# Ledger of designs, part 24: designed miniproteins, single chains, continued (3)

Each design is a single chain, and the fold is of that chain. pLDDT is the mean over its residues in the fold that is shown.

## One batch from the design tools (miniprotein)

Design m8804
Fold by ESMFold2-Fast:
Structure m8804 (fold): chain A 106 residues (1-106)
Amino acid sequence: MDLSEDARIAEAERLAREGLALAEATLAALRSGSITDAQFADAADRVSAIAARGGAYMKKVDDLAATSLYVGYVNSQLARDGGDRVVNVSEARHSLRFGIERIREL
């Protein structure tokens, strides 16, 4: 990838924030019972894709930020693949928050 380190950091933060907002909205909808199974599957897949892209940007910049975003990806996939939805989305949200905090320290 031919982006500068500063551009990779900026894009990773943007993606991590987008993923966090979606994970928080999904968690709220799960807790209120306002989300269908199809809507949940789409949301979990989108959080997974966003988190994986963010982690890929950080892979050559900061291992801790890359790992935190990748854990967000894994937990979102576990939620999609029949794991505990509330637990796994909550863990994905926590990992994305930690990733953002780490990126901000760079």
Scores: mean pLDDT 85

Design m8805
Fold by ESMFold2-Fast:
Structure m8805 (fold): chain A 96 residues (1-96)
Amino acid sequence: SDLMDRILKKASKIKTVDQAIDAIKSLSKEDDRLIRMSMAAAIGAQVGKKALPAFQKLSQSDDPKISSSATTAAWSISQGWSMRQAVQRIYDILSS
């Protein structure tokens, strides 16, 4: 889908832990829950385990959009999913 392709393209640009932190923080401005959670899952899968301590810290954020996004990204890492698998799983959960 166009949404899947857009999410994968955006997340594929994340190369460092610092970029992943900034990307998760930017999701505080995303009001669409499907887009927000799909981006979070894709960011987690793209950056991988090296970002896990940073995402665990961000899960303590007072901003519920940041804390839930960081939790979703960390969960995506723990599952070992590819970006496409992570986004598809969020789609299945939120559109069923």
Scores: mean pLDDT 88

Design m8806
Fold by ESMFold2-Fast:
Structure m8806 (fold): chain A 89 residues (1-89)
Amino acid sequence: SPAAELEAIQQEIRNLIAFMLGFAPGIVQNPEKRQALISRLQELVARLKALVEAHPELQSPEVEALIAEAQSTIAYLNELQEVYNQQLQ
């Protein structure tokens, strides 16, 4: 169901952010793992946005806050990754 998919996406986003910042801060400093995390978070945010666009009844302040947090996290990781990629070019 859309509601079950929403909860699964939200939980994966929450787990990824918590994992990066709490359990595995060293992963944030690894450029290959950082790129994988950026890509996965971007995919999850896009899916979450598409789901709430198709099902507006699933939208909540919590969902909006999570999207904003995930986007801020993506922006932070992208800045670190761009610096790394420029050094290899």
Scores: mean pLDDT 81

Design m8807
Fold by ESMFold2-Fast:
Structure m8807 (fold): chain A 66 residues (1-66)
Amino acid sequence: SVELDSYIQGGEVLEKAGQKAEAAGDLKAASTFYQNAAKAYENAYKLTGDPKYLEKAKKAQEKADK
């Protein structure tokens, strides 16, 4: 669905934005991007039941907590 695709693509875009913010030394922005990536992947998991999205959400949340 368009909603599912938006959560998956949104999560990937936010994860990459987090990596760019980290590379720029903006740790606050990086944490915020990774938190929002985790939320997007959690929503993809809720729609699909596919544990790969739960794994992606967990990894993004771990990056946010650093």
Scores: mean pLDDT 87

Design m8808
Fold by ESMFold2-Fast:
Structure m8808 (fold): chain A 59 residues (1-59)
Amino acid sequence: MEEEIKKLEENIKAEKRKHYQTLADESKKLGEDKIKTRKENAELSARVAALQAQQAALA
């Protein structure tokens, strides 16, 4: 029984390492995607703000 538990613990550790590696890779990709999306959103927000500022200036 104790030997079986040790084998299960080794398998769990191997699976956890794999999952942690995948999460680290995904976090890097998400970071790059967020930078791109924020850049595009900033450009769109600037255009909306410019239109609102023009309307406010006319008042």
Scores: mean pLDDT 79

Design m8809
Fold by ESMFold2-Fast:
Structure m8809 (fold): chain A 86 residues (1-86)
Amino acid sequence: MARERYLALARRLAAETDPARQEALMEEMRPAGLEVRRTLPPEEVLELHLEAARLAADAYAARTGADRAELDAALAEWEARARAQL
């Protein structure tokens, strides 16, 4: 449940283009993210956050034509930093 709720919010955030609605979705994701961290092992929490970040990168690239290689490099750096904290 917590995982599915978090991913549903992540998909909505990835598809959202209005900054005010993005902020509202991020606030909704905060308690969902805390529930995920409380109920899932750290490795599963990290994979869930990576899944959400990839959804955001995919939506952003599709919408803006942004350099996919630069987005993938940013995701790899984020993953490395997050894994260093496990």
Scores: mean pLDDT 80

Design m8810
Fold by ESMFold2-Fast:
Structure m8810 (fold): chain A 68 residues (1-68)
Amino acid sequence: MGPAARSGLAGAEAGRAGDATAAAVGAWQNYKLGGGSKEDALAAIEAAARGDAEAAARHWERSFQQGK
């Protein structure tokens, strides 16, 4: 487990821009389809624009919970 942590982190960081964009797109689609909150969708898009994949993912997750 431990020795893969650095590679996993590097992979996560390399994927952050892509994952952030995917999370923002997902949150926006959820909002457009009536399943997600507008505020979380906008926050995810803003986080993705800054390359913050973790923030984008959190707002995308919240869009499911708040839209429920």
Scores: mean pLDDT 64

Design m8811
Fold by ESMFold2-Fast:
Structure m8811 (fold): chain A 92 residues (1-92)
Amino acid sequence: MKKYKFKGEVEHDKETGKVYLSLEITTEDGEKLLSASVEMNLKKEEILSSSGSLKPLELSPAAEEKLREIAEKLEEALKKGGKVSVEGEAVE
């Protein structure tokens, strides 16, 4: 069975407006299928840094649902502020 590991991180400093977002999708063999990060300032509407690497992805429906779930949790964490890390796994 092919396993996918998801790791998302958000940090939002509401005083300064600084935001850091990252998302990784990794296979059980340690291959990174997606790695993306962005640093921005929401109060200044500035992007401070961004990076991304995306290999062609054929995600199973289960992996797509897990990705949606992780994205929703990261969005909620961004609205609350502070530092949050979320992880998940999907099989296939």
Scores: mean pLDDT 72

Design m8812
Fold by ESMFold2-Fast:
Structure m8812 (fold): chain A 59 residues (1-59)
Amino acid sequence: MLTPEERELMGLAYKLLKERGIVPDFETLKRIAREANGDPSKIEEIIDSTPEEELRAPP
């Protein structure tokens, strides 16, 4: 089960990726949320620093 903090960060990551036209896997959203370590500003930095191909669902 996800913590409320993780769910909030996953929601933010999903919103930002969706705005860029990227459809991520649930596992990708969990990874981004965990790497952000409770800091929502890190979500944007992680997305900006990660290649789009790694943010999209695998082919």
Scores: mean pLDDT 76

Design m8813
Fold by ESMFold2-Fast:
Structure m8813 (fold): chain A 112 residues (1-112)
Amino acid sequence: MAAEERLARLIARARREGRVTEEQVREVVEIMSRVAGLPPAEAVHAFLLALDHPVARYLEEAEWHLVRGDLEAAREYLARARELLRGSDDLAPLAKEALEERIRRLEAELAA
């Protein structure tokens, strides 16, 4: 199956079931690493952004504000992403670990 078809099926299944499983996270990471060279944290963020997941949307806003030099807004979006992530029972632990790593990397960029 082509990588794009596999990703589309994973997205459709996650939307239908309202949750992201550990199996889906492993498949997304494998596909995105092979096709786009993305590290696991970025692969999971991209997948959840395709799902319009609130945590991923807030992380995208944080990165956008960081790139534009709006460090205060970036910190606020990261704090909200972290709060939402703690309460996200729809996400398997493996997905939460990847997003926590993404948050840590963005926080490190804000500190530099």
Scores: mean pLDDT 86

Design m8814
Fold by ESMFold2-Fast:
Structure m8814 (fold): chain A 75 residues (1-75)
Amino acid sequence: MAQSEAAIRALELVEEALRRGIVDRVEVTLIAENGKEFTVVFTRDPEEAEKAREEARRFIEEHGPVVQIVLRGVA
């Protein structure tokens, strides 16, 4: 649960940065404890951002806790 919360918090920061216009796009790579990786791309489109967040949440539920999160912002 704590690792899942950290991943969701990171995604919230990404959405906030996009909303504030700090970055135009963010690539988020989640690495699970079992070594499985999943990358989602966020843009300023709130509908696409919500879908990406749900995909990330499902990945965490399927593969267990996330041990590393990599964020790459593009302005």
Scores: mean pLDDT 73

Design m8815
Fold by ESMFold2-Fast:
Structure m8815 (fold): chain A 74 residues (1-74)
Amino acid sequence: GKELAEQGLRAGQEGVRAARAGDGDAALRGGREAIRLGLEALPSDPTGGTGAVLAGIGALTEAYLLGVVSLEEG
């Protein structure tokens, strides 16, 4: 559980970096992976799983606000 949450947090952080670099595809992959891993972690690590989901949402939100992705893609 905790390892999945940690992987999700890393994916979310990579998504944020990709968004800031203008890489919308990598930002979407990182954000979506963080949300997926966070949701999988939630039953065994509610705190870590929630953190990973929020990191993924943050990556997708930043990508959208920077104009590197659309709402249809996020």
Scores: mean pLDDT 78

Design m8816
Fold by ESMFold2-Fast:
Structure m8816 (fold): chain A 80 residues (1-80)
Amino acid sequence: SSDELKLRVLSYLIQMSEQDLTLAELAGRLGMTQNRLSQLLAEGLVELEADLGPEAAQKLSETTGLPQLKIRRLLQRARE
């Protein structure tokens, strides 16, 4: 479901922040390809941005601990 995907993506972003992991490193730890993780993040981030509106990058940064610039770059990539 959309809600389950959003929660999974939030969990992944929190893990990246807390353990200082790159996308490739997190994918390796989860036993998935970087491409698969990137796809899941893109899908969930589009849904989260729709829910949170124009302050999505700020709100996600506050929630996950990731820098706002990194969140903005992930959101931009998700829209491409």
Scores: mean pLDDT 86

Design m8817
Fold by ESMFold2-Fast:
Structure m8817 (fold): chain A 62 residues (1-62)
Amino acid sequence: GLSPEQEAEVERLGNEAARAVALGDYAAAIEYAKRMLELLERSGAPQEVIDRVRRGIEDLEK
């Protein structure tokens, strides 16, 4: 599981990515989502969560 500090960072990165999407800044959204993905993978997050974030990045890269 994630530490409280790691959970806070994932939440922050997710919120930044969502904000960037709302503003049409897909490049920034992709950067935040990739940072979130790296943290989730290193922290042993559930595979379903990792796969969901990967699909989100792929959709933004279209």
Scores: mean pLDDT 83

Design m8818
Fold by ESMFold2-Fast:
Structure m8818 (fold): chain A 85 residues (1-85)
Amino acid sequence: VEELKEKIEKEVGPVFTSKTLTNKEKHSAIAMSALNVAEDVAEAKKKLEELGFVYDEKKGYFVAPEEWDDADPKEVLEKVAAALS
């Protein structure tokens, strides 16, 4: 969990601390970064969907569930890392 969390956080980079991006946009960046560091992208996608993420085909990225709109990106990172571990 911790190793995967660190890999995702590094991949997300400056997006994590951005003042111009919404929390919802940061959540999507976390999900996409998780896919970029995953050994099995198909399994990672399935686990993200189980968490409530929905893939937006026209935009090409995962959108977090609406109930997480006000969630701290750090908490979302922890949930994603735990689910993918």
Scores: mean pLDDT 77

Design m8819
Fold by ESMFold2-Fast:
Structure m8819 (fold): chain A 92 residues (1-92)
Amino acid sequence: SENVKKVLEGLIELLEEDPNMTVEEALKKLAEEDPETVLDRETLLALTEILLSTGAKDPLKVKLKDLIEPLLKFAKEKGFEDLVKKLEELKK
């Protein structure tokens, strides 16, 4: 989905700016700028899948740097090759 990819791109941009930002803070910022994209049903389902992949009790409190591996797995499964390349660069 276009909306799913846009939200993932936004999360990656915020990760580059502040890797210690929480997922909750990042999603709030993205929702304030583009609520229709973030609150899209397909996007919310994708975000839920990614957040559950962290294994954390409170995934919204996870730092964006700790979201790299879940995002990378999701991007690979969806064929978002440009995002895969960007995330691999950020992992090191």
Scores: mean pLDDT 85

Design m8820
Fold by ESMFold2-Fast:
Formats: sequence, C-alpha cells, structure tokens
Structure m8820 (fold): chain A 89 residues (1-89)
Amino acid sequence: SEREKKKKEVIEKYGFEGAKEALKKLLLERRVPINEEEVEKRTKEILEGLKSGTFVPKTEEEKEEAEAVKKGYEEGKKKGKELVEELEK
C-alpha cells in the first residue's frame, strides 16, 4: 500500500542518515578531512555492497568503515521505525 511505501521510505532515510553519521564520526576520529559528497558516496557504496553481499573489505580501514556504516544504518532504522509509529498514533 501507499502508506507502507511511505513508511519504508522514512525508515530507509533515517537508516542512511545514521550510516552516514557513523562513517563521518569514524573519519573525524582518524582526522580525515570531511567531504560531505565523498562521505555520502562512500556510505551508499558500502550499504549497497552489504545489502547485496558483494562488499568485501580489503583493508582494516575498509572493515572498520563497513562496521560503522552497518551499525549506524541499524540504529538509524530503529529511530525511523519509532518516528513512524509515533506519527501513526
């Protein structure tokens, strides 16, 4: 249904924002200059690779990035689900 589609879109948006924030925090800890476009691109690549099962980290840094993105995505989805449930009351 249209309602279910909108819920999924909100949850996915919050998931992506959570993943992006987690990657950004990791890069800041590494003292890497933050480029919003590159962070967004990298977050998309990691998330798509993780969802398809094709993402294979080649370095310890890539492994840490994948774990940060995965954790941030799950935390973001939980926040999105809570927001959707709140709006339906």
Scores: mean pLDDT 80

Design m8821
Fold by ESMFold2-Fast:
Structure m8821 (fold): chain A 74 residues (1-74)
Amino acid sequence: ATKEELVQEAQALIKELEQKIVLVQDDETRTKAQKAVDAAKAFLNNNRESTSEDAINELRVLVGELKKTLAELP
């Protein structure tokens, strides 16, 4: 996947997580999901202009973590 495709996927996952988090009643699950979203937003904001292979690899890991977090939500 290209950097642009990974950014788009991360943004879509963040949006879906934010929509689902408001419906989660378990405080531990909500807090974990919110921290994942906050970390993802911070990474995207701090690395918006980075084109390094390391940044792209970190973005791949981030997308995987967001997908896992989304799968753990009810």
Scores: mean pLDDT 80

Design m8822
Fold by ESMFold2-Fast:
Structure m8822 (fold): chain A 92 residues (1-92)
Amino acid sequence: MEEMPAEIRLDDGLVARGTAFLDTETGSVAAYGRTDDGGAAGAGAEGLRPGGTAPAVGAYQGPDGAVYAGTGTATLRPDGTAVFELRDMRPV
């Protein structure tokens, strides 16, 4: 597994920054990050390859403890950062 920087972007403009772990054989990736508002987010995708895009799922927990889940896309930037863009975030 490769360890890399991660950005998890939420549809309200919040960004969680943290770490991703990528299995380069399968393209399975899991990421975790912290938002500047005191929240946290996690995201995952399968079949992610360099220069490609994969479907992603993820969740965000706000500082109030409320949890939101959504779907989106994962990409690998040329700088080695895993980027998740989550949309349609809804309360769990």
Scores: mean pLDDT 82

Design m8823
Fold by ESMFold2-Fast:
Structure m8823 (fold): chain A 57 residues (1-57)
Amino acid sequence: SAAKKAEEEKRAKQKAALAAGLKQLGYSVDEINDRLLELDAVEKRMSPEELAAKKAG
């Protein structure tokens, strides 16, 4: 739906801004990716096990 596309676009911009901020604070690419996965997990209502699996690879 158009509403879902708008929310996805907004989230992509927010994630990009968060990644830029974390990079400025000296976080590694791996740490930034972990933080972005945690943000995605909250929004997608992932289980702790699913989040751990994504972080592990």
Scores: mean pLDDT 75

Design m8824
Fold by ESMFold2-Fast:
Structure m8824 (fold): chain A 80 residues (1-80)
Amino acid sequence: LSRAEIKAKLLEWLDTVPELAHLPASFKEALADHLVARSRDVADLLALVGEMLGVAPSSPVKRPEGEAYLAQLRALLAQP
């Protein structure tokens, strides 16, 4: 996947996360750009998003829905 394709899938995914869906499109785009810029590949991106959602083992605060949202993103990134 290109960075542009990853960004598009991230924006689609952000609209499915209730807490993030409320954000203006400009903020979602900035967040997607930030995550893409900080990741080297899809696996690195999923690790960063998992940390953000509190599903990483080292996270001090975990969200009950975090793993479900991460699985949705993984499925989107696996599609051509």
Scores: mean pLDDT 72

Design m8825
Fold by ESMFold2-Fast:
Structure m8825 (fold): chain A 83 residues (1-83)
Amino acid sequence: MTLEEIEEERKKALELLRKAGIPEEELEELEKEGSNLEALAIYAVEHNKEELAEEIIKVAPSEEEKEIIREFVEAKKKVLARE
């Protein structure tokens, strides 16, 4: 995957977060950190936006990448359920 493809995926995920009402200040920090789709999907779950996390997963270009991100999201949900 090229840097340009990764950046395009990030922009789509950040736009989904923006439409879901995440503050612009938070979005700017996520962009500055270089958060990938996995990190952005986990961020959505941490903010109790599970449907948004699924929409972010759909941005991934392959079914294999979607499954990998979903596994991390499910692991994060289990951790949050215990806290």
Scores: mean pLDDT 78

Design m8826
Fold by ESMFold2-Fast:
Structure m8826 (fold): chain A 67 residues (1-67)
Amino acid sequence: KEELLKKAEEYRSLADTYEANAKKLRQIADESKDPKVKELFRKGAEYDENLAKVYRDKADQLEKEAE
């Protein structure tokens, strides 16, 4: 039980990190005047947003198993 909760905590930390990185990438995209740079950083942000969701879903599953 405790090990599942610890792993869930780790996955939530990873999700938070990817969300923070995605936010930073979106800011860089918004501030850029180059359309190619905007698209590159937008894609990077989307990738990190998807990873954050995956890790949050994993954390939620582990928490349910731990009860």
Scores: mean pLDDT 84

Design m8827
Fold by ESMFold2-Fast:
Structure m8827 (fold): chain A 88 residues (1-88)
Amino acid sequence: SPLELLTTQAEVRLIGEFQDYAIRYRQGQITLDQAIQGFNDYKQRLNDDLARKMRRLGVSTGDITRTLNHLNTRSERLLREFVRSAER
């Protein structure tokens, strides 16, 4: 479905961008704070874009909220694991 495609594409973009920031941090190109801030800024832009696209498809407000909450939970987990590994 168009919704499933949008959600899958958003998850792929989120993971890819997270990996890019994590690699740049591990290579010493950016600080931990810069990696966290960059990822959070990207996450917000991705969520805003996804919400607009879902509204154009006529997706209910409840389904939009659930989808964004799912992505937010996933991104928060990835960020926590990254920060924990960086503090070792």
Scores: mean pLDDT 86

Design m8828
Fold by ESMFold2-Fast:
Structure m8828 (fold): chain A 80 residues (1-80)
Amino acid sequence: SLLDQAKAAFEQGLAALSAGDVDGAIAAFERAIALAEQAPPSEERRRLLSRAHTLLSYLYRQKGDFARAEAYLARARAYA
């Protein structure tokens, strides 16, 4: 399913993050969001979207992209 693919992309992002690959983590989390947004609404989808947006906010802040960081944080709060 699209949600299973989103979860796989999210796990790939976590693996990239643990390896110190910030750009790879960002790409994987953005892919997870794109896949999850195509899936039907569900509690699991909502939790995945919240977590992915929170992590992207943190990562973009680390890169100094404060505008993207704030946008992702605002969206993460909407899913909480």
Scores: mean pLDDT 90

Design m8829
Fold by ESMFold2-Fast:
Structure m8829 (fold): chain A 64 residues (1-64)
Amino acid sequence: SLEEAEQRFLDNLVQSRLMIKDRSVELSDITPEERAKVLQELREKEPDVIEKMKKRTVEAHEKG
């Protein structure tokens, strides 16, 4: 589903950003609070990453 594709891409983005600080971070370690914080930082500092995420989410939904 679109919601599942969106969640997957968001979790991957959050994990990627958290791994810059701690390379041991796994998807299961990401709390909703940490996810929201990283997404807010991405929107403020790297809006192109958010646009890329939207494109990939739509693409994944159309293929699945």
Scores: mean pLDDT 67

Design m8830
Fold by ESMFold2-Fast:
Structure m8830 (fold): chain A 73 residues (1-73)
Amino acid sequence: SMIDKEAERFRRIREKLVEYGKEILKKENKDPSKYTQQQLFDIALEKLEEMLSELTPEERQAAIDAFYQELLD
């Protein structure tokens, strides 16, 4: 169903962000296994917000749209 497809998409988004949080920690020489899934998700979101803050509003929207499209594929 459409509801099942949306739930699956949100699960994939969360999983990708959690993995990104682990990559951020590894680059900082920190152990990702010491962090909860929620903490990893929050770290990823904070990093993305920092990166997006360096863009113009138009570039930010384009980056968000591109990321959303990649996750839907």
Scores: mean pLDDT 77

Design m8831
Fold by ESMFold2-Fast:
Structure m8831 (fold): chain A 97 residues (1-97)
Amino acid sequence: EWKPLEEAEVGEEAEIRITVDTGGDPDMREAVKQILEVAAERARAAGNEVEIKELSPDRFELRIRGKVTPETLEAVRQAMEAARAAGADVRVEYKKL
């Protein structure tokens, strides 16, 4: 069962999913793509496995797997803040592995 990110603990093995909906705006789509790419690089630098999926033309998902570190949580937080600032709808969930 997927849980809110606030319940994630540093040191646990988990999957974190960030779902971003652009509402079909092409400018927002490009901005979100860049935001998720930056977050993916940060999470990989923290030692996580990362995948970006295009679920539909207006919806993206960033999947981060592995050990939750402070750097992992910072990458997620920065992606959420940047995507929301761009005007996208953002949902974040985690699941303990």
Scores: mean pLDDT 81

Design m8832
Fold by ESMFold2-Fast:
Structure m8832 (fold): chain A 65 residues (1-65)
Amino acid sequence: SAARYAELSPVFIREVVEAGVLSREEAERLARLYGQPEPTPEVRAELAALRAALTERSEAVVAAM
């Protein structure tokens, strides 16, 4: 849920960027969208897509190590 991600912080953004999972811009966009109190259906779709990309890239980074 959006409330679960309300704590997306600069620390989280830095961690995912340093891990090579997301770019700085993608991580900041994700944090901003999850901070929305009333997400539209379009925002929810973007959140789902970014979350899927985060999961896929995270798995790819682990597999490459």
Scores: mean pLDDT 61

Design m8833
Fold by ESMFold2-Fast:
Structure m8833 (fold): chain A 90 residues (1-90)
Amino acid sequence: KKELLQQALEHLKAALEAFDKKDYDSAIKHLEEAKAIFEKLGDKEGVKGLQTAIELTKKLKENPDDTITESLLRMAITSQIIGVQNELAK
C-alpha cells in the first residue's frame, strides 16, 4: 500500500510540474497513471478527483488562457497531493 501511494505521489508531483510547464499531454499521462494506482487501492474518491483533474487539464489544453480552469486544476492536483501525503503519514 505505501509503495503504491509513493508512486501515486510521484505521478501527481510530475503532473503538477508538467502543468506548470504547459505540457498538458504529459500532465494528463501522469494524472491517468495516478488514477490507475487509486483504482488498484480502491480509493473511489481519489479516482473521482483525478478524473476531474484530467477533464480540467483537457479543457486547459483547448483554452490555455482560461485562468479559472487553471486555478481549479492547480487546486485539484494540490488537494490530491495533500491527501496522499496525509495517508503516507499514517
Scores: mean pLDDT 83

Design m8834
Fold by ESMFold2-Fast:
Structure m8834 (fold): chain A 79 residues (1-79)
Amino acid sequence: SAAEEVIRLLEEGIRALEAGDRLGALRHLGKALQLVKTRLPDAEEVIELIERAEQAVLAGDLAAAIEHARRAIELLKER
């Protein structure tokens, strides 16, 4: 599903952040954001969390970026 694909990209982004790979993280987060906007446009809070994660990476706050990405994953796993 689209949600599963986005979760995978967010998990890959978190792994990149934990490894200190900011460029890899931004690539994965950017793909996740594009998919959510295109295929899950009603998931507004998820979109905002991914955008906040990207901003945190650019600001050098990797811990905040991981937190925002994890919150986005949690919302996507809701039933």
Scores: mean pLDDT 89

Design m8835
Fold by ESMFold2-Fast:
Structure m8835 (fold): chain A 61 residues (1-61)
Amino acid sequence: SERLKALKKTSKDFKVGDWVKTLWGEEGKVSQIVNDNQIVLEFEDGSKGSYHPTEIAEVVE
């Protein structure tokens, strides 16, 4: 059954250089993957933020 497809996101679902959208509608580039539960996003203004992978809505491209 394909229902076993866990929608639980980890840092393994992302790579440095990916553009992602947060649950708050912010878009940023993955600049660093710290561990399975933490990634760092860099936004277009040069600011950075730390996010849990589950706080990411999707990979934009």
Scores: mean pLDDT 71

Design m8836
Fold by ESMFold2-Fast:
Structure m8836 (fold): chain A 100 residues (1-100)
Amino acid sequence: SKMEELKEFAERELLRILTLTLDQMDALGAPQSAKDAVVALAEETGRRLREAKSAEEIIEILREFGERVVAHLESLGLSDVAAAVRAEMERAIERVEKLA
């Protein structure tokens, strides 16, 4: 179904952005606890995406994930990583909106 395709696409984008975020955090020597927090946010977001009932809910879930991860990274002083995540999330949301 179109909804299943949107969910699968959103989950792939979530995993791609998670991988990029963790790689950049590793490169900057972020502690394991900081990386674990990002993984926990991604796992929560993945569960919410699987339960989503509309394209609008998928978009809202992705926006909330992006905002929470960016805030977390900014709190750690990882402003360059936060900027990269913000840009990637904006692109992912635009792609979901175009597919919806």
Scores: mean pLDDT 90

Design m8837
Fold by ESMFold2-Fast:
Structure m8837 (fold): chain A 68 residues (1-68)
Amino acid sequence: SEAAQALQEEFGFSPEEAQALAEALDGDVSRARNALEKARAAGLDDDTAKGVILMDAKAYKADPSVPP
């Protein structure tokens, strides 16, 4: 999907991770971008930010009311 491809190219996720993340986000990568921006604003590196994005997406999939 376009979302999975964007997650691989923009964030460096593996194909498996990108596909799972795209499904968790229902194809909307805006939440992942917001999590990345927040992580960078907090002074976190990009590798740590990827972990934060994956954890946020899992929380959102379990409970969509979870804030970004």
Scores: mean pLDDT 75

Design m8838
Fold by ESMFold2-Fast:
Structure m8838 (fold): chain A 62 residues (1-62)
Amino acid sequence: AELLKAISGIRGSNERETAERRVAYLLREFPDRGLTQQQVADLVGVSPVTVSRVAKEIGIEL
């Protein structure tokens, strides 16, 4: 619930950019939550592969 509220204000120029920004936000701001690829994917509405790709781009290990 709280994480969904946190990402709701994050927007990009298109749906893909919005989703990627939301994934990056969750990984950067909530590392202590121990979120899995699947949990982040479910929260944002993307595939786990997208989460893994974004994590690599921003230098975070999942």
Scores: mean pLDDT 77

Design m8839
Fold by ESMFold2-Fast:
Structure m8839 (fold): chain A 66 residues (1-66)
Amino acid sequence: MEKVREKMIEIRNEYVKKYKDKLSDESFIASTAYRLLEGVEEKDLPPEEQELLEEAKKYLEELESL
């Protein structure tokens, strides 16, 4: 199941890359943070998405401080 899940995330990540210029950085990071909140495991994400996890985690920490 993890293999299939990771492939779906990779396809989504490539889709987002194509539209990255049309998305604000905040919206892109918020989308990744939302996926983490919904229970997506870091280990199931592709390496490219891993780079965004650090910024997404920062947003989650800010939310928890509220």
Scores: mean pLDDT 59

